# Ledger of designs, part 106: designed miniproteins, single chains, continued (5)

Each design is a single chain, and the fold is of that chain. pLDDT is the mean over its residues in the fold that is shown.

## One batch from the design tools (miniprotein)

Design m19679
Fold by ESMFold2-Fast:
Structure m19679 (fold): chain A 74 residues (1-74)
Amino acid sequence: SSQDVVRQVNELETLPLEEQLKTLSDYLLENGLLSEEEVRELVQKLKTLPEDRQRLYLSSYFAQALAQVREREA
């Protein structure tokens, strides 16, 4: 449900930035949403942004990833 997505995103947002990056990366890899190379490129791009923007994009991408996995499993 959308409430489960919101809960998981809120949990992500309580973590330090490096742990948020790791959580998103691990989730994308474990669920086959991106290849290892694509995840590395995404993380490199995110790290070029100011911290506030990194946090916003991490939350957005994680929400999208969660939604995609749920659609696949439905």
Scores: mean pLDDT 85

Design m19680
Fold by ESMFold2-Fast:
Structure m19680 (fold): chain A 81 residues (1-81)
Amino acid sequence: SLFDRDARGRTRLHHAAAEGRLDEVRALVAAAPELLSATDTRGWGPLELAAAYGHDEIAAFLRAEAARLGLPTSARPTVLP
């Protein structure tokens, strides 16, 4: 299921964002936009994982989609400068 979570509370969208899989990120957001608001056990969303792993295009896409839909991307502020 798209909403299944791993031991860290991460969904498939978290993994696609961390792995740099832009095509899968686009497909997942189109199918289940609520995944943008899913946070892992640290309070990190898929946007934060994309940014942490240097996937700037994916991070920009996720930020734009969350803003368009009025959805939160994370429950925690970014600790990175």
Scores: mean pLDDT 76

Design m19681
Fold by ESMFold2-Fast:
Structure m19681 (fold): chain A 59 residues (1-59)
Amino acid sequence: GLRVLAIADYTATRADEIDIKKGEVFRLLESVDSTHVLVEGADGRVGLVPGSVVRPLPA
């Protein structure tokens, strides 16, 4: 499936965002707009993060 790696720590600044830590792997659910992606953590957290703080993992 599509996965992304967090390349930086990020603290949520909006109600629809989640906190992430560098090195976490998320499932990419959707590209919401030009700046944000919807991701799901292994712990079941779902929310938006800036696309700039994640990178696609190779298949």
Scores: mean pLDDT 80

Design m19682
Fold by ESMFold2-Fast:
Structure m19682 (fold): chain A 89 residues (1-89)
Amino acid sequence: SKEETLKKIEELVNSMPGLTDEEKQLLIEVAKYLLDNEGKWVSKEEIAEKLGVSPETVDRAIDILEPILTPLGYRIEREEGKGYKLVKK
């Protein structure tokens, strides 16, 4: 389920060295937003506005999350002008 996937993401993110608690929480919130919008295009600006961060911060968070999501059976599609889409493999 989405809830089970999010719990796995929380476990993996919390096990990562070198991240602050605030950075870990941001990664979890970005992952939650992508899961809540699975199969839909979401812009980095949309995510940034929702979470109160810069679009550049969202780009970095997604780059960190992608290798975490891949073994859980997800991929992130990217398209210029559309943004990001989380899809189940």
Scores: mean pLDDT 86

Design m19683
Fold by ESMFold2-Fast:
Structure m19683 (fold): chain A 71 residues (1-71)
Amino acid sequence: SPIERRILQKAISLATKKDKTKEEVLEEVKRFIDSDPALTPEQKARLLEKVEKLIDEINELNDRIRAFMAR
């Protein structure tokens, strides 16, 4: 879905910023999702779950990279 791709791209962009917490990223993405009248509540819930998992995977990867570079 074009809207799903836009939401995921926004989530990736926000999650890679060093100045935002996971909670701040989720709140911003949730506002973006909530602003779309074409999405059902069920679709919004599934997209939020997918975004949260994506953020967790990005953070885990960043932690592994940091550990690798540290020694």
Scores: mean pLDDT 78

Design m19684
Fold by ESMFold2-Fast:
Structure m19684 (fold): chain A 68 residues (1-68)
Amino acid sequence: MNVEKLLEAVKNNEPTDELLEELKKNEEETLEVLRIIAEQAVAAGEASLSQEEIDARLEALRKKMEEQ
């Protein structure tokens, strides 16, 4: 997932130029997903996110969007 790759690159202090291009392409959705994942990770005290955890956050975001 693009969000997972972006978070991993930031955590490892790696160049994110290509990932930032993806951010510009999908800015609205990517920023919302990234924000939700980051807030939940901080609240849980977890720095690492698994693919399953990211998928669960994306499902929560999808349901939230449908409620609008």
Scores: mean pLDDT 59

Design m19685
Fold by ESMFold2-Fast:
Structure m19685 (fold): chain A 91 residues (1-91)
Amino acid sequence: GERERLFKEAEKLIAEAKRLAKEAFDLIDTKGASLEEILRLIGLQLRVIGLQFDLDLFKKNGASEEQLRRLVREAEEIIKELKELIAKLKA
């Protein structure tokens, strides 16, 4: 059903966000970064933790399609910001 599809999409996007956050951390660790870039990664890592927390609660307690679509949207926004940070770190 649509909820099962949205759960799988959210899981996929959260896994991708975690992978990108690790890539950004490894780039900062190996190459160095500005304080602004370090603080931006910390903020994005906290948001990724929040996505996982929401996903785990939704699996335990159930979720509406609207709640799952919002989680998917938030994960997509975080992925976009992580990709922008990684591009800046690679420049």
Scores: mean pLDDT 91

Design m19686
Fold by ESMFold2-Fast:
Structure m19686 (fold): chain A 77 residues (1-77)
Amino acid sequence: SKEEYIKEGLKKLEELLKEGKITEEEAETMTDLLMKTRGISREEARAAAGIIYKSLLEEGVKPEDIKKAVEEEYKKE
């Protein structure tokens, strides 16, 4: 459900921030991009950012490269 997606995504984002794997500035930048490109709420965008960052970091992608990939993917759509 949407509620479960938001809860899980926000938990992942909070864990990444607490572990220092990403900064709040990086999280907010991705959140802003997702809000702009998907037309979703800030809460939904923060949840999506948590899911995306967690997945890509587990694949060994650097945070700076994740931001660039998100900008290229969603701005061209």
Scores: mean pLDDT 79

Design m19687
Fold by ESMFold2-Fast:
Structure m19687 (fold): chain A 51 residues (1-51)
Amino acid sequence: ALSDDEKNKIYQIARGVYNTNLDAGVAKADAEDTANTALSILTKNPDTVTL
């Protein structure tokens, strides 16, 4: 199970990806898909979160 600290860091990364894509002019649906992909990868591989 992920700790609350790990969950918060993963969520912040995913939100950062979403916001960066929106700022770059990516469509909202595509930005959401990219952020969800990042969230899935990070939640499956928490040991790769070296923040």
Scores: mean pLDDT 74

Design m19688
Fold by ESMFold2-Fast:
Structure m19688 (fold): chain A 80 residues (1-80)
Amino acid sequence: SLKDKIVRTIEELKSLSLEEGRELVERTKAELIEEYPELKQFIDDVADELLKIGELKEVDPKRGDEEAELLKKIIEDAIE
């Protein structure tokens, strides 16, 4: 599902470098937009947030992890 793919991506990002994370986000974004073109704006917004969290993780790993968990919770609650 869309939810499962986003949650998995959030978890994978925790162990990746900033550059690897950016590549994963861009690849996942393209795949999800192809599968769910009607949700493009939502997918774009989530991808943007994941990129911001990746940048935050480089400066403050604890805050990055907290923001990732918050986003994961939002995604789990928002998708029926």
Scores: mean pLDDT 81

Design m19689
Fold by ESMFold2-Fast:
Structure m19689 (fold): chain A 80 residues (1-80)
Amino acid sequence: SMKEKIEKEILIAMVYMLSSVTKKAVENLLKQGKIEEAIKVLEEAKATLEKMLANTTDEEVKALLEEKLKELEEQLEKLK
């Protein structure tokens, strides 16, 4: 249905937006030497994506969320 298509498109857009905003925030914090704040931003983004993954049944959205979670986990590992 059109509603399901719109909801999926919004969800995908939200995932990409969260990833983009998180990356920019982390880059800016790291340039300022604020490593602990950068870690907190990454952990908050991870928690949000994990909640989205738990509530999603769409396989394409799940794959995207798993990809973005892996990227965040790799960034966290480098900073810890």
Scores: mean pLDDT 87

Design m19690
Fold by ESMFold2-Fast:
Structure m19690 (fold): chain A 71 residues (1-71)
Amino acid sequence: LEEELERLRKLREIFLKAAKENPSNFQDFIDKLVELLKEAGYPDELIEEFRKALENKDFVALQKVIRRLLG
């Protein structure tokens, strides 16, 4: 539970960092998120699923990927 909360905090921080860089559009925001996730050491497979879910606005797939990122 505490480990999940710490992972959630890190994921939130990545999201906020991408948003604070004032992305020009939604695709630019996705690209910034992908780079930050790679820098944070998340697996390429999960990052790819996350990118696809965001690009397709598939909130069900996005929720599943976020659960996997949280462990």
Scores: mean pLDDT 77

Design m19691
Fold by ESMFold2-Fast:
Structure m19691 (fold): chain A 98 residues (1-98)
Amino acid sequence: MMEEALKLIYEIADSVLGGEGAKKLVELAKKNLSDEEILALAAVALIRRRLAEEGRDVGELDEEEVRRLAEELAREEGMKEEAEALLKLLDEEEALRA
């Protein structure tokens, strides 16, 4: 699961920064982010990929839409940990602001 999460983060970063930038970003993530944060980033990457494949604009996702899509991913085989990590971070951020 963690290996898959890191691979997805690399693939997204590679599309934006190129291979060297993507490698550095993955190394920084491993050193500075918790396992939950890495899994949450992978969930976001998968949501964006799915929406792009469906021809939807991924740049204008609001937090409610991200949450709904993460809940859908949590029900899929192999995606539960990534989706649950994202949902937990969203809940924690809301609790800190409330």
Scores: mean pLDDT 71

Design m19692
Fold by ESMFold2-Fast:
Parts: sequence; C-alpha cells; structure tokens
Structure m19692 (fold): chain A 95 residues (1-95)
Amino acid sequence: MEVGVGVTITKDKIETEVKPAGEEVVIEEEEGDGVFVIEEPISAEELLSEAIAAAQYLFDNKELKRVGLRAVADASKEEVEKALEEFEKRFNAAK
C-alpha cells in the first residue's frame, strides 16, 4: 500500500492531505462524474518535495525543516515518507 500526498496551497492557508495514491489518483481532474484511478507517472520526489515544503510552511517547525532539507539533499524517499506519515496522523486524527 502506497500513500499519496495532496497539497493545497492558498494565499490564506496551506493544507496537506495524505491519502492512498493508487486508488485516489484522478486524471484530468474529472472526478465530478467519473472517478478514474491511474498510476501517476510523476516522480515521487517531486510530490514529496512539494508536500514537505508546504508542511514546513504550515508548521514552521525546526524538526520538520531538518527532515525536509535532508530529504531534498539526499533524495531519500523513505526519509520523506516517514515525515509525511507523521503529518498524516496530525491531519487525520480520526484515522
């Protein structure tokens, strides 16, 4: 099971949501009527990097910044995934 990260950035607020990537990926954003699940061809590093950057902005935490910088520098998806899982628990307390 893989986890996907949805990042919503607005001028007033930044939100990051973690969810299953394999089943939640919608093509061309046509989820209104037909829900099409497709494997995302985008590099996981791009998504993880964007999510980490947004999360750091939201929390502005020293620990989060340290993890984010390491992931970007080392490009280790496992390290980034651990950080995202922690954010997931915070966003999905009722999980």
Scores: mean pLDDT 44

Design m19693
Fold by ESMFold2-Fast:
Parts: structure tokens; C-alpha cells; sequence
Structure m19693 (fold): chain A 94 residues (1-94)
């Protein structure tokens, strides 16, 4: 599980870096991969586990940063796709 959390943080960081470079497709791809890794942590440990919370926090912080970058760039389509990925993920936590 610790390895999955580290992979999640790495993918979240890669998503943010891609967004900073203006590569919205790669940013969304890496962000989706980070969400998939976070789902695996939650499946293994449960949503209340400290490591699951750490993974969720990492992808939430990446979501906020990528959303800001896309909004400032005026990339409304990529921003909508990012918001959809995040909304679907949050609904799964309920």
C-alpha cells in the first residue's frame, strides 16, 4: 500500500507538470492514472485508513492546481473533463 501511495503522488505530480507545460491531454491522462491508483489504495485499506487519506489529499491538491492552470489558460474543454473525473471519483467515496 505504501508503494501505491508513492506511485499516486508521483502521478499527481506528473499531471501538474504536464498542465504547467500546456499539455492538457497528458495532464488529464496522468490525473486519471493517479485517481486509479488512489482507488486501489482505498480498495486495499479502506477510505478511513491514513494512507488512503494521504493518497486522496495528494490527488485533491493536484486537482486544484491543474484546475487553476487550465482556467487561467482558458482551456474550458480540458477543465470540464478534469471536473468530470474529480466528480466521478468523489461520488465513489460516498
Amino acid sequence: AEELVEQTKKKAKEAVEAAKKGDSEKALEHFREALELTRKVIEELGVDHPLAKEAILAVYEAYLEIAEILAKAGDEEALRRLEELWREFVLELS
Scores: mean pLDDT 88

Design m19694
Fold by ESMFold2-Fast:
Structure m19694 (fold): chain A 86 residues (1-86)
Amino acid sequence: SLAEEFAKLTEKGEEIIKELGDASNPEAAKKMLELALELAKKHKDGAMVVALETAIKNIEKGDVEKANKEGLEAGKPLAEKKLAER
């Protein structure tokens, strides 16, 4: 149902902001960015999709710090929007 989809989006948003804040390894960062990418695709936010795909590629290239910063910037607005709706 739409209510269940909305609840999942809120929970994933909270998880993303929390894990990105304390993520200390590339695998955790990549997983959080992949969750954010799924949320961005569900919201049809093409700009966020591109930003998150770029961040994931940066992890694959070994630039974890840049990927984490880009992931925080991309994921945080989505998470903050969902938290503000509570």
Scores: mean pLDDT 59

Design m19695
Fold by ESMFold2-Fast:
Structure m19695 (fold): chain A 77 residues (1-77)
Amino acid sequence: MSREELEALIAEEERRLAEDPDDVRAYVRLTRALAQLGRREEAVRVGREGVKLAVELYGPDHPLTREAEAALVRALL
């Protein structure tokens, strides 16, 4: 994915979260896109927010929670 495509994706996911702050999938996609751009500090911050939200909404064993945790781990590497 190009830099322009990643930046467009980030803008779209930020807009989704403004409309639906409980969209865990938007947090996962945003974390991955930020990490791919090398924006590590932002990716880690967003990833932590997404994991916290997923645990609160779905619990620790839900597939979406595991997906959010995986995105955060990749951002930390």
Scores: mean pLDDT 86

Design m19696
Fold by ESMFold2-Fast:
Structure m19696 (fold): chain A 79 residues (1-79)
Amino acid sequence: MEEGERLFEQKKYDEAAKKYMTLPADDPRRYYYLGLISFEQKKYEGAKNAFLKALELDPENEEIKKAYEEFLKEVEKLK
C-alpha cells in the first residue's frame, strides 16, 4: 500500500485515508494507517479508536503496538 503511505508522507490526509479505506474491513493495516492519519490531524479520539481496532485484529503486531504507545505518550503530554 505504498500509494497511501506516499500520500500520508505528503500530508494529503484525506486522500491517504480514502486509499486505506479501500483495504478490507478485517485488514489491521486499514485501521493502523487511519489511526496514524487521525493522530497527525490531532483527532485523538479517532486515532485511539482506530489503533484499538487494529490491535483487536492483530494483537501481536509490534508496529501497531509501538504506534499506539507513541500515541498514548503524546496524549499524556497534553495533560
Scores: mean pLDDT 81

Design m19697
Fold by ESMFold2-Fast:
Structure m19697 (fold): chain A 81 residues (1-81)
Amino acid sequence: SARREEIVRRAREALEQARALISTLELSEAQRAEVEALLARVEAAIEAIEAARSDAELDAAIRAFQEAGRELGQRIVAIQA
């Protein structure tokens, strides 16, 4: 429980920081759609971490979160380049 709670807390903090950064960016309509889709994937992964009832479910949700977060980070860097 404590491991899951700490992961969720940090993940939510990271998501809010990402949303704050994105709100400062001037995005095209296409870039905004891509970023919003990735934010939705990150949020869904956090919800999956919260809902996990087994170590296997938790590990799968953490992997999904890491994958979506990586893709979001790469997209933000590409937009800023």
Scores: mean pLDDT 86

Design m19698
Fold by ESMFold2-Fast:
Structure m19698 (fold): chain A 62 residues (1-62)
Amino acid sequence: SLSERARELLAEAERLLAEGRAREAADKQNHAGVLSVLAGDEALLARAQAGVREARRLDPTL
């Protein structure tokens, strides 16, 4: 499902953030956000948005 794909992208993004790869993490989180909107999953969208904010905290050029 779209929600399952979004969760997989968010899990990958968490690993990328732990490695300091903020731009790549933000790309995965933005993709997960789009899938969350299409799935109508507001909680998953909120998680994606929180992830992007953390990525921007680590890399302000995002």
Scores: mean pLDDT 89

Design m19699
Fold by ESMFold2-Fast:
Structure m19699 (fold): chain A 90 residues (1-90)
Amino acid sequence: HMSLEEALRKVREGAKLLIDGIYNNDKELYEKGVKLIQEALQHLPEELARKVADYINELIEKIKNKKLTPQEREKLIAEFDAFVEELLAE
């Protein structure tokens, strides 16, 4: 089935799609990102799945009603990539 590495790749990809969906007001792109994250979370250990879900939910709450700048988009993607690298290091 899906490996830990594959699941974390899908989480990163899903987060980028989600952020880009909000950035571009693209509902289809946003929904694609959310679905990819939800699918990947099912293949993570419970502790990692909870940490990822909490991060994504906080991110969505923070940005869902905001018009993002290009700089904010880049920062959000970089911060999420750093978060996933930290999870892999533990």
Scores: mean pLDDT 84

Design m19700
Fold by ESMFold2-Fast:
Structure m19700 (fold): chain A 115 residues (1-115)
Amino acid sequence: NRQKLVDEAWESLPEEEKAEIERIAKETGLPLRTVRYAYLLFKSEDPEVRVAAALLLSQEDPETVRKAIEVLLSKPEYAENFLKLSEDPRVALALAYLVHRLNLGPVIARALEKA
């Protein structure tokens, strides 16, 4: 169950991290659910959580996912972590599927050009 894996990973995060992500969702008007999935994709140390987050994001509204990824990639620490997602083949495949499914190529290209 991908949802359960992601929910348990979120609950295990430090309160400071949860508060930051909740603040980002509130300030941007983006659904907390979508920002939570994007955060776990970028920052989770567990490849299974990263794969689950990418697959759950692929089922969300494309414009909402695009905005969530843009907001997170605007922070250097999240952009650096995003570049490391390709190090695990399963995560790389799930990310490729997400990027293709929601047409996120231009968003990723712009983030890489700024890094």
Scores: mean pLDDT 80

Design m19701
Fold by ESMFold2-Fast:
Structure m19701 (fold): chain A 82 residues (1-82)
Amino acid sequence: FEAVYEELVARARAWHEANPDAPEAEKRRKVAELMRELIEKDTRLSEEEKELLLGILDALENGDQARKAELEARLAELVPDA
């Protein structure tokens, strides 16, 4: 868990440092890509949790705040003490 999180943070930071002048949309897309990979590979998450998390990432990439909030509320119902 911690190692996977540290790898995500390190990879995101390295990409941002290598591309400091990249547009904000591109930076957000790269972080979402890395997060999507981790979610898909996580064996502890249920299929429902994965679907909700991937949906939240898609909403974030598209700037759909209403969809993001809806999916976050549904995820909170599945993992209320996460």
Scores: mean pLDDT 70

Design m19702
Fold by ESMFold2-Fast:
Structure m19702 (fold): chain A 80 residues (1-80)
Amino acid sequence: SMREELIAGLEKQIKALEKVKEWLEKKGAPKEILEKIEEAIKLLKEALEKLKRGEDFSEEIEKASKLVEEVGPYMHELVS
């Protein structure tokens, strides 16, 4: 079902971001970057719980996506 696919997708995204956070921490990323990725993970976990309850989770996804986009440029700088 679409709901089961969305749940699986969100769980996969959360695990992926947790791995990104571990990598950023090992690379010595600034506290501001780590806080943004932590907030994105928290928002996705909230979205997952809302999805499981049949509630609207759009705002949580939008906010998490914005935080991930803000972290992207710093990841590029760390590997450059």
Scores: mean pLDDT 83

Design m19703
Fold by ESMFold2-Fast:
Structure m19703 (fold): chain A 125 residues (1-125)
Amino acid sequence: MAPAPVTDPSVPARDDPQLRFMRDEVVAALLAHPNAGYFRVPVDVERSAPDYLDVVKDPVSLGTIRAQLENRAYRSAEEVLADLRRMFDNVFRYEPEGSPIRIGAEELQAIFDELAARLRTLPVD
């Protein structure tokens, strides 16, 4: 571990341990889950869910979140947490109770909640 100097507390360190944890532990664990296939790519609105955008205004997938993390598009772990929660909320709004996609989202959300609790133990320096 090499601590990076921060010029301003509002500016994240170049090697943010919380963003690294979100990328390498949280999102990677969710993508490794057997039911992650439903969430790896954006919903095919034209073929699989033509009414999706009428129900869900801000669609996001695990694949999109991973790409944003790899491209350093997130400013903080809180933005990643917000997108992951939005993904789960979108599934729960669109998918009926008992659907395989909804069940998969419930299982992934349980893993996400456990891993997100560990994020609070990571250094913010």
Scores: mean pLDDT 73

Design m19704
Fold by ESMFold2-Fast:
Structure m19704 (fold): chain A 76 residues (1-76)
Amino acid sequence: MLERAIQLGRELARELEEEIRKLFKDGVSYTEIYRLVKEKVDEYAEKHGLTEAERRVLRLAAIDEVHRIYLKVKEE
């Protein structure tokens, strides 16, 4: 189900939230953080046996959450 892939993507991003926040505060580029998240998304999708379509949805949901974290850090 696509809803499950969206939820898993959000869960993954939440697990990584403190690490991602620290990387943004330390001045690590968005591109490098995106690469890290993409690697974690691919690993997480494999762990949960997701299809290619579900993996793409999980990636989109995770990246959307990373962008939310980025905006929060910018406001601090």
Scores: mean pLDDT 79

Design m19705
Fold by ESMFold2-Fast:
Structure m19705 (fold): chain A 100 residues (1-100)
Amino acid sequence: ASQEEVREAVETLKELYEEGKIKIEVDGEFLFITSSDDPEVQERVKKALEILEASGHVAVLQSGNTFLVTVRGGEEELSKAKTGLEALEVLEAYLLKKLA
């Protein structure tokens, strides 16, 4: 994925988070993204996460409405996030740095 594609994917996730359509929890290098039951929301999350996975620094596993996002080597950076929104901002900065 390009830096522009990563920015667009993170912006999609931020929009869904601000709309209350997803919830985000952080644990170590893991982001737990839980979507609403809306198939359109789930597809938007899935497409955004596919772009992030194409960076080579993220792995994604889906179980029901929850997406387990592993940010490889990102534990220290993610530990700085206090909210789900801050976690997305930290994730974006981390991936853009890796793609530079």
Scores: mean pLDDT 85

Design m19706
Fold by ESMFold2-Fast:
Structure m19706 (fold): chain A 74 residues (1-74)
Amino acid sequence: MNEEKAAFFRKLAEEAAAAGDEAAAHAYLGYAYLYLGDEEAAREHLTKALVAEGLPEEEAREAAEAAVAAWKAA
């Protein structure tokens, strides 16, 4: 867990949401959850970010799963 990095990305998510950028808000929340070690919440928010960018939900879910797996391997 890296709570300081999670707090940083939560702040970016709040700023993105206030600006109306729903995709960026979900992406930053996904990263915040990765730093907290909550992989399921991270996958859900990264999937929502990609859907907001126009990906079909199935492709977005696969891409989010791959991103979380790559994060864990790094």
Scores: mean pLDDT 84

Design m19707
Fold by ESMFold2-Fast:
Structure m19707 (fold): chain A 81 residues (1-81)
Amino acid sequence: RADLLEKQGNKLEALVEYQKYFKEKYKDKKNPDLALQYYNKGNEYEKLGKLDEAKKAYLEAIKYDPNFLEAWGGLKSILDK
C-alpha cells in the first residue's frame, strides 16, 4: 500500500505503488480538464507550504489523468520533502 510505504520512508516504492494503482483503477475515467484544475490547486497549496493539501490535490489530478506527468512530478516533489 502506497501510504504505508510512504510512512516507512520508502518514498520511491510509494510512488511506484501510486502509479500502479491509479493507472489500473482509472484507465476509463480520464478527464484532463479536471486533472489540470487539481494540479493547479496542488501547486497553490505547495507554494503556501501546505504539503498535505498539495499531495491530496496532486493525487486527485493523477486520478483524473494517470498519464499527467506534471502531476506525478508535483507528487514526487512533495514526497522528497
Scores: mean pLDDT 73

Design m19708
Fold by ESMFold2-Fast:
Structure m19708 (fold): chain A 90 residues (1-90)
Amino acid sequence: MVLNAVVPVYNDVELAKELVERLRAELPSGSTLRVLILDQGDKDGAVELLEEGLREVAREKGVKLEITVVKADSKNPEEVAKAIAEFKAA
């Protein structure tokens, strides 16, 4: 099973923790998880916490994890759109 997730992150450490715990409960063992993280100006370490939590869940459940992080601020909407399109095409 291949699961794709696009996750916008803006300084919300609690939502990052909630997402990690939900994936810990719901991810099937032996699945592949592909995650696109849209960093919308994270300054509180929510992106880093999410990456670390996802890697821990992947180790625990034997999940193949692919993480891509893209800066998604108002200065790069074209780059964000390309990253989303490439993520969906794969």
Scores: mean pLDDT 77

Design m19709
Fold by ESMFold2-Fast:
Structure m19709 (fold): chain A 89 residues (1-89)
Amino acid sequence: MKELKEKAIKELKELLKETDDPIVRSTIEKAIELLEKYDYLSEEEINELVEIAKEMVEASKKNDILKVIGLSLRMIGLIEDIELKERKR
């Protein structure tokens, strides 16, 4: 899991270099913070965070504002669900 987490953080940091969209940037930064904070995230959770981030960057490049907003809300919801789950442990 450590290798997958470190690869995901690196990939998210590279995605930040590809976008100037403040919504996309702030949302990806929250995902990086979550990954750095928790060691026991599942492979599925890590992969979903990265996938949403990639889709947000692509939507931002296409000026698809509604898709960016929808994906950012999905990412924030996933982050909140993971944090709630970790607090119950």
Scores: mean pLDDT 81

Design m19710
Fold by ESMFold2-Fast:
Structure m19710 (fold): chain A 72 residues (1-72)
Amino acid sequence: GTKYVITVTSSKPVDVAAIEAVVAAHGGRLLGVEQVGNEYKITVELPDPAALLGLIQALQDLGYKVEGLSGA
């Protein structure tokens, strides 16, 4: 699979279990969540890169603002 780091900000504490559930719903695997200052770095592995946009929308639906995306 392809690895991505999705950078988010949140006005509430991040729910790692909810993040893991939406990643799994998109066929992926959650590799880690790290807080860096006021941001969270969510590292995921997706079997299909086409699932990435759906995953970003699901994270936004959880109330997180997506600030950036990079390869891991």
Scores: mean pLDDT 84

Design m19711
Fold by ESMFold2-Fast:
Structure m19711 (fold): chain A 72 residues (1-72)
Amino acid sequence: SYEALVALAEAIKAAEGEPEVLELLKRAFDHFMEGDLEAAIEDLERALEKAKDPEAKEKIRRAIELVRELQE
């Protein structure tokens, strides 16, 4: 989904100030591009737990929502 891809990119951009969160989001992006939606969601949830920036948290939550819709 283009919308899920955009949401992942926005989350990555918002997390630029948090290296640990950024690495988890890049891992989630790689899993998403490989079609492993379950692994992508796990990485996104871990990123959300570590994120401190409210904007990054919001973008990560949106990405989780959109990726979960694709599992249906």
Scores: mean pLDDT 87

Design m19712
Fold by ESMFold2-Fast:
Structure m19712 (fold): chain A 90 residues (1-90)
Amino acid sequence: SMKKEMLELLEEAHKTLLEINKKEGFNQEDVKLLEEELEKTKKLIEEGNWEKIKELAEEGNLMAKLVLYFYKYGKEEVRKLIEETKETKL
């Protein structure tokens, strides 16, 4: 399922951002924000509410932005973005 693949990529991206946060000195407020952004985006994906996902992305939600990137460029380009982020930041 495309929805399952997208949710798995969001979880992988979230874990990557948490490891970057930990490496860069650990900020608990950023950890909370990242978790809130993930949970809001996951709920909207499960509901199929693309209009609200676009609104969240415009508000700066990184997970919502990644969902739009997935729909524009596909799963392999999202995987490349996550791997490039890991190689650059981890």
Scores: mean pLDDT 82

Design m19713
Fold by ESMFold2-Fast:
Structure m19713 (fold): chain A 84 residues (1-84)
Amino acid sequence: GAKAAGESAREYAIEQARRLGLSEEEAEKIGEAAQRGAEEGKDGFSASQKAMEAAREAAKDLPERHRDAVGTAAGLGAYEGWKK
């Protein structure tokens, strides 16, 4: 459901941000945004889309490749988490 999608989106986004060498503060900010976005979803697909968009917006001042990477991770996390 939405809560599980949010928790998973946060976890995936933070893990990806850490792999990209972002600070813990930046990773947490992106993860928090991804979680909030995912929780606005009505199904796994909309949760994935909203998590991706929220993570990308939180990372808007970062290079495009980093923005896309954390967005993709957040979206995947939300989709997988929704099934729980």
Scores: mean pLDDT 87

